# Designs tried in a protein design run: designed miniproteins, single chains, continued (3). Part 53

Each design is a single chain, and the fold is of that chain. pLDDT is the mean over its residues in the fold that is shown.

## One batch from the design tools (miniprotein)

Design m9944
Fold by ESMFold2-Fast:
Structure m9944 (fold): chain A 100 residues (1-100)
Amino acid sequence: MSDGQIRSFSSSILNSEFMDIAAPDIVPLRQQIIDAQQRGDEDTVRRLRDQVYDIQIRSTRQSTDRVVSVFQSDGMPDMADTVRQIGQDRINFIHDLRRS
């Protein structure tokens, strides 16, 4: 399997686990952001977006740890290492977005 195929497959699994963990918390916040935007409450929008970033970082760590544990248990250390790297790259990207 190519490195690109390994990364694509790992990303797909991580996306599934991330959505299972993050969606229950993010969906209500998304509605609150829409409501705050309609009121012109820019301070509330900024605060809620920061909460979304915190959830995304936490959920990325949790999903990464779960997927890594599965691949380690299955004797796939290269897949586990790839998943760790993708998870860290995603956390770094979220931090960069927050700082922008």
Scores: mean pLDDT 84

Design m9945
Fold by ESMFold2-Fast:
Structure m9945 (fold): chain A 70 residues (1-70)
Amino acid sequence: SSAEELKKKLLKLIGEILRIIGEIFDLEKELKEAEKKGDKEKAEEIEKKIKELEEKKKELMEELRSLKLP
């Protein structure tokens, strides 16, 4: 049962990490467009969102590590 619980938690964490990676990818595209247009304000807002998502991704990856992943 503990192995099955671990597996379920692993799949959930991996799913959340993949979702965040997708959101970062979309925001990076928006950032490139804002930079191309010279829109500093929009670029700064997007960079803040990317930073928040990168921190959340880091927390989830640390949770994966705590589950004794290789």
Scores: mean pLDDT 84

Design m9946
Fold by ESMFold2-Fast:
Structure m9946 (fold): chain A 58 residues (1-58)
Amino acid sequence: GAAARIAVTFGGLPEEVAERATRAAEEGASLEELEKRFGPKVGRTAMGAVEIARALGL
């Protein structure tokens, strides 16, 4: 989805990690859960990417 592309392009995440982390965030995972599953940098990047995608109507 759009959030995964944002996480790759602007967050520098690998595609596979971006897809899994942004999907978890879109499914309602908290920032704390994302940080525990993927690490703090990946978790914060994924949450930010999902928020940006939502703000842009993507």
Scores: mean pLDDT 84

Design m9947
Fold by ESMFold2-Fast:
Order: C-alpha cells, then structure tokens, then sequence
Structure m9947 (fold): chain A 81 residues (1-81)
C-alpha cells in the first residue's frame, strides 16, 4: 500500500516534468515540435507499461498522468499551428 502510493506520486511527478519540458521546448523553439511530441509519446508508452502491472491505488495517478499528457500534446499542437 505505502509503496503503491509512493509509485503513484512518482508517476505523476514524472509526467508533470515531461509535460513541462515538452511545452517549454516548443515555446522556446517551435522547430522542436517533433522532439517535444516524442517526449510525450515515450512517457505515454512508459505509463501504459506501468498500467499493466498497476494496482487500484496507482490507477488514479496513472489516469491523471494520461490526461495531463493528452492536454499537453493538444497545447503543443495549438502552439505550432
């Protein structure tokens, strides 16, 4: 239980850092669009792999992380239009 809570927090923190890095990358240099999307995609793949082994306690954190990554991807796409 304690380990699952810690894991969920680590998943959310990791997703937040990736989202912030990707957004900053595109805001600073729009030519980094593909690189930023790759970061989001790679984190999404990691999240999917962790979901296969996740408990109900980590499921909420994984869901929040997935929503954050999706919102960040849309925001990046809007910035380069």
Amino acid sequence: MEEDIRRGNEILERAQKVAEEALKMVKDDPSKYEEALKLIQEEGKRLAEEAENGSPITARAMGEAAVLLLKTKKEIEELVK
Scores: mean pLDDT 78

Design m9948
Fold by ESMFold2-Fast:
Structure m9948 (fold): chain A 112 residues (1-112)
Amino acid sequence: SPLEKLREVLRLVGEAQRALVEAAPYIPPDKLSELARLLVEIGHEVEEALRAYEAGDWDAFKEHVRRALQLVDEALKVIDEVEKELGYATPAMKRIRELLNRIKEVLEELLA
C-alpha cells in the first residue's frame, strides 16, 4: 500500500542518516552539511506525503512525493561530487548511494 511504502522510505532515510554519521570523517564538511540537510528535507516531504495520504488529499500527496524525488536526485549528485573529489568511495558512502537509489525506486512506484 502507499502508506507502507511511505513508512519504508522513512526507515530508509533513517538508515541513510546513520550511514552519513559513519561516513562523516571522510566527507568534506560543506558536502556533509548539504547531505545532512537534504536527508532531513527528504524525510519532511515524505512525512507531509504521509499526512496528505491519510487526509485523502491526493494532489498534495503527489506533490510531496515529487519534491522528495527531486531532493533524492540532488543528494545523489552530491554523493557523485564527493566520490569524484576524493577519487574513491568508502563502504558507508556506497551504502548511502544504495539507500538513496532504493528510496528513489519506492517513490517512483508511488507516482506510477
Scores: mean pLDDT 91

Design m9950
Fold by ESMFold2-Fast:
Structure m9950 (fold): chain A 92 residues (1-92)
Amino acid sequence: ALEHLDKLVEILKEAVADKLPPAAVETLGKGFRATGLDFLGRREEAERLRAEAEARLPELDALSEEQKEAAEAALLAAKPKLKPYVEALQAA
């Protein structure tokens, strides 16, 4: 379960690594990991990471529309790579 979450976060971060500043990539990674941990019932860990990501939301608001669009397109293109790991998390 955690191994699949780690791989999901890795693929997500790689998909946007060349589209967003490193700080924004890390913030998105934390948000995604928090969601996955919540799904696995690891509430306390999820809440901690979510709070960390929320504290950094102003950094995401500072992104240009072009950066946001490029990141969204990259994430959409990465969905097929994410599917096996999402299904593994859902099966856990």
Scores: mean pLDDT 76

Design m9951
Fold by ESMFold2-Fast:
Structure m9951 (fold): chain A 81 residues (1-81)
Amino acid sequence: SERELILRAIGLALRAIGLIVEAELDKSLSEEEKKKIIELAEEALRHAMEALRTGDVAALEQAEELLKEADKLYKKVREER
């Protein structure tokens, strides 16, 4: 449903914003690690906003994949400590 897509897109956008803020404030991350995580989360946000604007399911799926990759990278960096 259109409502379900809209809610999923909003949820992904909020999660991406939260990850950007968390990574930016995380003093344990190097500048290079922050940049990589933030760039992935910003790309996820861009696709989530595109899905919200256009209703494109492919944009929603791209946002989900990018956010998963950002989460995976952040977890990996934390586990190496």
Scores: mean pLDDT 87

Design m9952
Fold by ESMFold2-Fast:
Structure m9952 (fold): chain A 59 residues (1-59)
Amino acid sequence: GRGAEAARRAAERGDAAGAGTAGWESAKHNQDLELARRANAAGAAGDAEGAAEYGEKGS
């Protein structure tokens, strides 16, 4: 979905916080709270790629 795409684009720009937020919203929308939490945590840790991956898995 659009949230997963937004997370990937943020990761491509090196925006870990943006990737985490977009990944969390994407996974949360699909009721996958574990993936949403992991996306947010990865973004907070500076792992933009991991944040985007968790968002994509939650989509």
Scores: mean pLDDT 76

Design m9953
Fold by ESMFold2-Fast:
Structure m9953 (fold): chain A 95 residues (1-95)
Amino acid sequence: YEEAIKYSEKLLKRAQEVADRAKAAGNDEAVRTFQEAMELAQKSIELYKEAKKLEEEGKDPSTLINQAASYSTAAGVLIAIGEELLARPELGKLR
């Protein structure tokens, strides 16, 4: 749990850093993409913390762990997409 939470926290920090860079560059599409990544990373952290509580109470945390992992993966994908939009701003204009 702590390693998974730490990983999602690193994703959140990275998304914040690149969102600030995208905002400075005036790339609104990249900013929106990174903001969505931040939201998913936050949800992942909350679900892992909730899963840990369930396990400590002797309840099955499996559903929450799977959901948290899915949000963490989605956040990572959105960071990659946002970084590509920031590197190639013409891609955002095609949407």
Scores: mean pLDDT 82

Design m9954
Fold by ESMFold2-Fast:
Structure m9954 (fold): chain A 60 residues (1-60)
Amino acid sequence: SSEVDALLRQGGRAKAAGDYETAAEYYRQAADIAEKEGDTDLARGLRHVADQYRALAREQ
C-alpha cells in the first residue's frame, strides 16, 4: 500500500540517522495500517521490527 510504503520510507530515514525511537514509531504506524488493510502477516513482521528498534532506543 502507498501509505505503508510512505511510512516505511520515513522509518528507513530515521534508522539511517540513528534515530531508533522515531524509526520504531514509523514501523509501528506502518503495522497498524497494514493490519487495517488485512495484511496480517506484514503487520506482524512490522511490529516485530518496531519492537527491535524500540529496544535499541533504550540503549541510547
Scores: mean pLDDT 86

Design m9955
Fold by ESMFold2-Fast:
Structure m9955 (fold): chain A 85 residues (1-85)
Amino acid sequence: MEYVEFTVKVNDDLEIKVVFCDNTITKEEANNLLKDLFGKDFDVEKVGEGVYLAKMGSTEYVIVGAKSSKDTCLDVMNKLIEKYK
């Protein structure tokens, strides 16, 4: 599986780490991917079809699977920005 990760700094108290995957990803696969990338155990929450969230300290982690719609991804990102504005 190929993936692209990037970080969005929202403010001094919050950053968002986004991981886009080229395959459909399950909750367990998302947990394993975050552990492999960031060295921490996560319990992700499913927030949309193929989209998962986890929070650790001041960092929100967003995993986006290949079959996720752009609208679903934008909705999740907008909800995070709205929550932390």
Scores: mean pLDDT 73

Design m9956
Fold by ESMFold2-Fast:
Structure m9956 (fold): chain A 65 residues (1-65)
Amino acid sequence: MSDEEIAKEIAEKFGLSLEVAREVVELAKNSDKSLLEIAEELSRRYGLSLETALAAVAYARQKLI
């Protein structure tokens, strides 16, 4: 599955814009940070709830294996 396909699934599943969903995939793929650290950064940058950010990052990492 392509990064763009994963981003589209995240946008639909979590009610995020496609731009935010692409950033979730990018950070999940390329960051050495923990799931929580990435979720906290996304929550702060985009105003997502921490619960939504955690679920979106976890979903992206599961799809990227």
Scores: mean pLDDT 83

Design m9957
Fold by ESMFold2-Fast:
Structure m9957 (fold): chain A 105 residues (1-105)
Amino acid sequence: SEKEKALEVVSEVRDTLVAALQRAIAEGNEELVRKLQDALLRISDLYERLQKATTKEEIIKVLEEIRSVLDELIAHAEQLGDEETVAAFRAARERVDKLIEELKK
């Protein structure tokens, strides 16, 4: 189902953020740790909203908000020159964008 595909994509976004968080902790980057923890809380809330979604429009709205979170993280990582984190979040964003496009057809 469309909802099952969206839940899978959001779960993969969460996994990407967790991996970035583990790396930031290991590197002692306290600012990035804080931003990633805040983003993970936002993504967890959006995942719960997605589980309760009953319409295609509700699913798309949640995915668009997830895209916004990823855009904020990409912009921050670009300012830090963290090319690995930028690449990972851009890949996650592309997956979200592709699903939004498929759902809008």
Scores: mean pLDDT 88

Design m9959
Fold by ESMFold2-Fast:
Structure m9959 (fold): chain A 67 residues (1-67)
Amino acid sequence: SAKEEAEKALKKSIEGAKKALEEGNPVVIRVALHELEEAIKKAEEAGADKELIEEGRKVQKELRSAL
């Protein structure tokens, strides 16, 4: 389903974002932020789990703080 695919994509984007934060490269962090924002939007549109969306939003704030 669209919901399941969006949730998988969001989980993958969260993992990628955490990796980008560990690397500390601003270019990589900007790319990860853009990908995570897209994944969050799609997850919200698909009615994904609210707790997962909240985790994504928390990591999004961490990426913004690192820039």
Scores: mean pLDDT 86

Design m9960
Fold by ESMFold2-Fast:
Parts: sequence; C-alpha cells; structure tokens
Structure m9960 (fold): chain A 88 residues (1-88)
Amino acid sequence: MYKLSEEEIRETALAAVENIREAIRAEEAGDRSTAAAHAAAAGILAAVLSQSGADELAEKINEAVRALNAGDLERARELAEEVEEEAE
C-alpha cells in the first residue's frame, strides 16, 4: 500500500479541498466539463488518503464528490470546509 506521512496526508486533503472548491466555481459558471474534472481529481485524492489510512478524510471528500455529482453545491461546500478544518 502507498503510505503517506502526516504532512503528506494534510497536503493531500487540502489539495482535495481545492479541487472541490474549483468544481463548485466551475458548476456556478456553467462549465460542467471543468467541474467534472475537478470532482474526479478530488475522488482520486480521496483514494490515496484511504490507502494511507486517513479513512475519515477520504469519506468526507467522497461525500463532497457525491454532492457535486448530485448538484448539491451547498453540501459540497460544507464538506470541503470540514476537511479543511480537520487538515489544518
């Protein structure tokens, strides 16, 4: 299994938050292709976190990705904020 340090876990979680926020901005702008690309990137980062044992962060990021796919931008924003608070 690919295992990250605590610092790398934090950096990966914050990168996922950035991708979720960019996906929200793209959806609000009507750019669904860019939104889908950022949501997919966040999902990949969640998989990396899960492989490293950061399952709670991975679960929240995956919930945010599901919210984005459902068009629930408010829920996605809430989950991104929670991940950022946990990572800082």
Scores: mean pLDDT 86

Design m9961
Fold by ESMFold2-Fast:
Structure m9961 (fold): chain A 68 residues (1-68)
Amino acid sequence: MLSEEEIEEIAREVAKETGVSVKVAKGAVVLLQSGFSREEVVQYLVKHGGLSREKAEKVVELAEKKLK
């Protein structure tokens, strides 16, 4: 499990590269770390993050690349 500081750092990088808020990016990182599938995280970001599917998919892809 990542520390709060590591999650925050990844969230800031994802937010910077995708243009979404740090809060939205942090949500994606936390859900991926909790074992949710890519599709489940995309659906969450669309319904609760207010993102388009294309934007949500880019956020999840980038978060996955930063998570080992």
Scores: mean pLDDT 81

Design m9962
Fold by ESMFold2-Fast:
Structure m9962 (fold): chain A 98 residues (1-98)
Amino acid sequence: MTEAEKEIKKEMEEMKKIIEELAEKLGEIGRTGSAEASQLAAKALKEAMEKRKEAEEKSKELLKKDEKKGAEYAKKKKEEIKEFVEEAVKRAEELAAA
């Protein structure tokens, strides 16, 4: 593997951990009894998983043309997924508290 391929792999593993943490939070929200909060969190988990798959495919495509662009794209998408997950958790918690 090239250094850029290793960086992409690292970013993808970090995205996986972010999604796993969201899945754990989903379990907690489910115990609150809020159907709306649970559905919002479940939808966010599915969307985050789809975003990770798209990020992996596009990062690998970009890597073939420009190694630096592939690695930078993966890093940017990890940050976007993290922000998406944090906002989704916040919204689900607000719905559960209402």
Scores: mean pLDDT 80

Design m9963
Fold by ESMFold2-Fast:
Structure m9963 (fold): chain A 55 residues (1-55)
Amino acid sequence: SPLEEFRALAETLSDEDKEWLIEQLRKLIARYEAEGKTDLAQRLREMLEVLEEVK
């Protein structure tokens, strides 16, 4: 699945890179929620959860 592929990629990232990506995802989630793009926001939240689990 795309989330499993993303988890594998996330596990290869440095802690600094994971922290940076977490910040970018939080900004994108807020933007998509403001735009009413709830499905896109939810997918990004799933990616954020994966990053927070592997760091």
Scores: mean pLDDT 83

Design m9964
Fold by ESMFold2-Fast:
Structure m9964 (fold): chain A 112 residues (1-112)
Amino acid sequence: AEEDLEKGREAYKKGDFDKAIEYFENSIKKNPNLPEAYYELGRVYALKGDFEKAKEYFEKAVQLNPNLPEAYAMLAKIYELMGEQEKADEYREKAVELFEKKVDPRKYSIKP
């Protein structure tokens, strides 16, 4: 699954979204409990404008790993684009909470 995940990300960076989808789907077939693969698949579908599929995959990613702030941030963006502002606000708040818990903010702005 890891090798397919890496190849999928490389295809995504090159703009080959169909190839990226194939690699991420292969990753899921080998490990259906890999939240990163669902997250990446959601990203590709969002870029293709398929917000319903993007939403489904991001929701599956957070179901498998409720501590994945990137997936909540993407859900907030998808719901915002779909006009669901209240759900967008809820997911954005969840993403911020999890992001603050996992990373230390660097305040190097005090050092110009």
Scores: mean pLDDT 80

Design m9965
Fold by ESMFold2-Fast:
Structure m9965 (fold): chain A 62 residues (1-62)
Amino acid sequence: SEEIYRLTIAQSNLEEALELIEQAKKNGVSRESLLAAIEEKERAGTPQSDIDKLREKVDELY
C-alpha cells in the first residue's frame, strides 16, 4: 500500500509516521503489514523511543 511504502521508505518524522498509521487503518491495511513496516524502520536505525510510539499507535487502533 502507499501508506506502507511511505512509512517504510520515506524519511518521515514521528508525527508524519503516526498519521500514516492512522491513514493505513482507515484504508484497511492489516496490523501485520504495519508491524512489518515498523520492524523495517527499527532495522534502519529509527530511535527506539519513536519505534515504541509507532507500536503503541498500532495497538490503540487494532
Scores: mean pLDDT 77

Design m9966
Fold by ESMFold2-Fast:
Structure m9966 (fold): chain A 102 residues (1-102)
Amino acid sequence: KEEEVEKLNEESFDALFRLKLGDPTAPARLAQIDAELEKVLDEILKEDPNNATALTEKGGLYLRQGKYDEAIKYFEKALEIDPNNEQARYGLELAKKKKEEA
């Protein structure tokens, strides 16, 4: 499952790069990758609700989707479990900033 998350994150990076280049298929590909990533992360969290890495990844997913309230909630949960998680801390700050701008 963690290996699957890594692969989906790599595919997401490629899709985001293609989006930047103006690829008209990139938005649909990103939506497909995001849906599969959410499914895998939900399976991980069903087995271990306190998996700080999976909570952080799900926060990042919601952040990319513009779901800032959900992103904040997941990053806060991740930091409650692992206060030194720099990815979750940075994601939380970014999500709060984006919410204020929206």
Scores: mean pLDDT 80

Design m9967
Fold by ESMFold2-Fast:
Structure m9967 (fold): chain A 58 residues (1-58)
Amino acid sequence: MKEPEGISEMSDEEADKIGTEEAEEIEEMVKNKTPLEEIEKYLEEKEKEVEEEIEARK
């Protein structure tokens, strides 16, 4: 293959941070060539929610 279509990587990091349900949504965005910046924003929002919940449990 000289120039195969689709580079589409980096769903590993998203899936690792977000839960299964959210990970599937992120993966679809990545596969659809969604800009990484948009995905990062989504991850940041989810991370904030998780962090807030953890802090509340403490």
Scores: mean pLDDT 61

Design m9968
Fold by ESMFold2-Fast:
Structure m9968 (fold): chain A 102 residues (1-102)
Amino acid sequence: SEKEEFKKKVDELIDQLAKAVKEGNYREAARILRELFDLLLQNNASFDEIEEVFKKIAEKLGISVEEVKRLFDRYWLGVFLGLSEEEIIDEIARELKKILEK
């Protein structure tokens, strides 16, 4: 089912994200976060589904849900302003680095 494929892809992306973060590859982590956030929007994820995904990301990265929301805000602002894919990745990478290098 589309719901099962969606959940599988989300979990795969979160695992890839955790690996990129562990390797210190913030640009790759930001690329994965952008793909994950795009996937949420493309599948018309409900507020409850989005909150569940943010909690999974927070748990895997060892950060707060509020910090995941800041990463999403950078993504969403970039989309709203019509930034390129690479510019959105740069914005997410900068915010992610600030969160992880406290």
Scores: mean pLDDT 88

Design m9969
Fold by ESMFold2-Fast:
Structure m9969 (fold): chain A 60 residues (1-60)
Amino acid sequence: IKEIVEKAKEAGLSDEEILMLLMYLDGYSQAEIAKIFGLSQSTVSKRIRKAAEKVGIELP
């Protein structure tokens, strides 16, 4: 987790994008994250995937 946050900050991700990625890795669904942030599920999905690509994490 600490290494992921460090890489994400170096990659230029916002604190919001980092938080979304961490929540998804912790087992929150994209729909749950979307409701928390007031975004569409498709927007959250795209942001999480982009964040994961920038930090070199494979998503399920």
Scores: mean pLDDT 77

Design m9970
Fold by ESMFold2-Fast:
Structure m9970 (fold): chain A 58 residues (1-58)
Amino acid sequence: SSETAKEAYEELLKKGYSEEIAEKAVLRAVTLYEGKLSDEELKKKALEIAEELKKKAE
């Protein structure tokens, strides 16, 4: 699902997350949920993780 990972990354950048946060969030979502969730749900998990990472950085 490299295509799904790329789409999730681009969507996070469009929402204003930094490249570092977007990469970490997508990597974590793929590592934990790839093959267990649909592409759409995996993108949602990447967004949730990005929000948590941003909160910890602030």
Scores: mean pLDDT 82

Design m9971
Fold by ESMFold2-Fast:
Structure m9971 (fold): chain A 55 residues (1-55)
Amino acid sequence: SEREELLIKVFEIALNATELVIEQMEKNNKDKEVIEELRKAAEETRRLIEEMKER
């Protein structure tokens, strides 16, 4: 489905952006609790992408 392919691409872009934000925050000694929360969100997004790709 064209919609499913687009949705996967959007999530992949969002995941990449989130990972870049995490990396920048870690380099700048930003709030550890915020970084932890973002890492959990990234992990969940990664699982959703994998699940969508296997269907």
Scores: mean pLDDT 81

Design m9972
Fold by ESMFold2-Fast:
Structure m9972 (fold): chain A 88 residues (1-88)
Amino acid sequence: KKKLLEEAERLLREAEEALAAGDYERAVELAREAVELAAKATGDPIKEIAYTLRAIGIEIEAELTGDYEAAARELLELAREALKEAEK
């Protein structure tokens, strides 16, 4: 799953750049995509579902609170966790 890992890593970098630029909604979008691709790269359907549900929860909280900066930071951390899991 080298292509999924490479794409997830690219999206993670783009999300970090968006966060640094103050584009929090864009950072959330990119970080969520990174979580989805990294979760798929694990090859474990249960892990994929678990990471996806966690990401959905973070996005819902951002919509309710308006705190997209916090959501972007949480999704970036989640994407890093999923990437490490997929690399094992």
Scores: mean pLDDT 84

Design m9973
Fold by ESMFold2-Fast:
Structure m9973 (fold): chain A 65 residues (1-65)
Amino acid sequence: MEELLEKLRELLRKAGVPEEKINELISALKNKDKKKVEEIFEEIKPLLSSEEQMEVSDLIIQILN
Protein backbone atom coordinates (compact mmCIF):
# COMPACT_ATOMS: atom_id res chain seq x y z
CA MET A 1 0.00 0.00 0.00
CA GLU A 2 2.47 2.68 1.20
CA GLU A 3 4.96 1.78 -1.60
CA LEU A 4 2.26 2.31 -4.27
CA LEU A 5 1.20 5.61 -2.66
CA GLU A 6 4.82 6.85 -2.63
CA LYS A 7 5.31 5.85 -6.29
CA LEU A 8 2.12 7.75 -7.18
CA ARG A 9 3.34 10.84 -5.25
CA GLU A 10 6.70 10.83 -7.07
CA LEU A 11 5.05 10.43 -10.50
CA LEU A 12 2.56 13.28 -9.87
CA ARG A 13 5.29 15.54 -8.45
CA LYS A 14 7.48 15.01 -11.54
CA ALA A 15 4.46 15.86 -13.73
CA GLY A 16 4.10 19.22 -11.93
CA VAL A 17 0.92 18.44 -9.97
CA PRO A 18 0.68 20.78 -6.92
CA GLU A 19 1.56 19.11 -3.60
CA GLU A 20 -1.85 20.03 -2.09
CA LYS A 21 -3.65 18.22 -4.96
CA ILE A 22 -1.35 15.20 -4.52
CA ASN A 23 -2.21 15.13 -0.78
CA GLU A 24 -5.96 15.39 -1.56
CA LEU A 25 -5.72 12.42 -3.95
CA ILE A 26 -3.69 10.33 -1.46
CA SER A 27 -6.24 11.06 1.32
CA ALA A 28 -9.16 10.07 -0.95
CA LEU A 29 -7.33 6.84 -1.89
CA LYS A 30 -6.65 5.97 1.78
CA ASN A 31 -10.37 6.54 2.52
CA LYS A 32 -11.40 4.41 -0.54
CA ASP A 33 -13.54 7.36 -1.69
CA LYS A 34 -13.77 6.34 -5.36
CA LYS A 35 -15.93 9.32 -6.39
CA LYS A 36 -13.53 11.87 -4.88
CA VAL A 37 -10.54 10.03 -6.43
CA GLU A 38 -12.25 10.28 -9.85
CA GLU A 39 -12.99 14.03 -9.38
CA ILE A 40 -9.38 14.82 -8.38
CA PHE A 41 -7.98 12.66 -11.21
CA GLU A 42 -10.09 14.60 -13.77
CA GLU A 43 -8.68 17.89 -12.34
CA ILE A 44 -5.04 16.76 -12.68
CA LYS A 45 -5.41 14.81 -15.98
CA PRO A 46 -4.53 17.84 -18.20
CA LEU A 47 -1.13 18.11 -16.42
CA LEU A 48 -0.26 14.49 -17.32
CA SER A 49 1.02 13.00 -20.59
CA SER A 50 -0.90 10.03 -22.06
CA GLU A 51 1.73 7.63 -20.64
CA GLU A 52 1.57 9.28 -17.19
CA GLN A 53 -2.28 9.12 -17.26
CA MET A 54 -2.06 5.34 -17.87
CA GLU A 55 0.51 4.82 -15.08
CA VAL A 56 -1.49 6.94 -12.60
CA SER A 57 -4.72 5.11 -13.53
CA ASP A 58 -3.04 1.71 -13.02
CA LEU A 59 -1.65 2.75 -9.61
CA ILE A 60 -5.07 4.07 -8.53
CA ILE A 61 -6.73 0.76 -9.51
CA GLN A 62 -4.06 -1.22 -7.58
CA ILE A 63 -4.44 0.97 -4.47
CA LEU A 64 -8.27 0.80 -4.49
CA ASN A 65 -8.24 -3.03 -4.75
Scores: mean pLDDT 83

Design m9974
Fold by ESMFold2-Fast:
Structure m9974 (fold): chain A 58 residues (1-58)
Amino acid sequence: SDEEDKELLKDLLEKLLKAGYSVEEAIKLVLEQLSKVLSPEELEKAKKLIEEVAKELE
């Protein structure tokens, strides 16, 4: 579900932020990894969800 996907993306972003990456850098890294395993349509959905999660994290 979208809620479960958002929780997974939030966990990934929070781990990268704790490792010293900025929000922008963390988003880029997650999307680069996902682009290797997701279809173009799934990647577009993931981009929207990660933007929503990032807005909640600042």
Scores: mean pLDDT 80

Design m9975
Fold by ESMFold2-Fast:
Structure m9975 (fold): chain A 67 residues (1-67)
Amino acid sequence: SKAAQIAKGAAEAARLLGLEEAAELAERGYVFAQNGDNKKAAELLKEAAKRTGSRVLLDAAEGVEKA
């Protein structure tokens, strides 16, 4: 799904930035998005964004909510 692709991209971006905890949260979000639970996926991405201050992760959370 579009939500799953956004969450996967967010996890890859977090790893490239060295944000391992955020990457793990985004990977869990990807699993929820694959199962159609976009709300939980977005919540995990928002938590990752809050912990890191990352705009990329915040934008990803909004994208998942709209998907």
Scores: mean pLDDT 84

Design m9976
Fold by ESMFold2-Fast:
Structure m9976 (fold): chain A 99 residues (1-99)
Amino acid sequence: TVAEGGSVTLSYTGEGLDKKPVAWIAKKPGEEEKLVASIGVDGTTTYAEEVKGRFTISRDPAKQTVTLNMNNLKKEDTAVYYNVVGGVKRSSGTELVVT
């Protein structure tokens, strides 16, 4: 749980993550999954329009970690967040509640 206007950081560490693209997905009950942000092996990033300028995705190849920094949170950001590695492997979800 986090206050509206606050910030949260989500991180995922995994073997071989430096060699695979990673996407962060948001899922709300009764809605379709939405791409939030993605980062390629070369470091190129993509963001959903709704989070552009508020969220930042980055990678640390030495630590095999991908991080999503979520700033200026809105109640609409309330969702279960998970990542997809290499387009196939899904992480277990993390629930974010913005109040």
Scores: mean pLDDT 78

Design m9977
Fold by ESMFold2-Fast:
Parts: sequence; structure tokens; C-alpha cells
Structure m9977 (fold): chain A 62 residues (1-62)
Amino acid sequence: MEIDEDLVRAVLYLMLGTIYEKAGNLKEAAEAYRKAAEYFRRAGDEERAEEAEKKAEELLKK
């Protein structure tokens, strides 16, 4: 069984982004979500990458 390392990293950054968002650290949350999007793209998951990027953009606008 092959584990997609990029997918694992994407999920970890997504979780980190959620933690920062709940703590009110919106800039750090946005950076974590952008890294999650990068790793989702490397894993071939364009849909989740787009969702993570949009979330990062929304946090920086508010």
C-alpha cells in the first residue's frame, strides 16, 4: 500500500490552518491553508487545493 506523502502533508497543514483560525491568528491560518493547497495540487487533488486557497483568501479579506 502506497501512502501519498503530499496528501498527508496537505491534511496536516489544513488541520494547522484550522487551529490558527480558531485561535484568531488569521495570517498564520491563511499561510497554513496556502501550504495545504500546494500539497493538495502535488497530490493531484485540484478540487481540495482550490477550496484551501479560497479559504486563505477569505481570511485575508476580513
Scores: mean pLDDT 81

Design m9979
Fold by ESMFold2-Fast:
Structure m9979 (fold): chain A 71 residues (1-71)
Amino acid sequence: SMAQAREDIKRARELAKKSIEAAKNGDIETAQKYLDELEKLREQATPEAQPAVDGLVKAAKESLDKAIKEK
């Protein structure tokens, strides 16, 4: 449903934001925990939410990879 898709996207944005902020602060462990939660949400997300959630997972992964390489 569109209502569920909106909730999935909102939750995914919150998790992605927390992961990216943790990665920017050098907190790799916390960034990974939020990314793991985001990937679990991706598996449960409605088909209508999938493209948006996939984009957020990609952004969070790229942020974490960059933080790891800069250490």
Scores: mean pLDDT 84

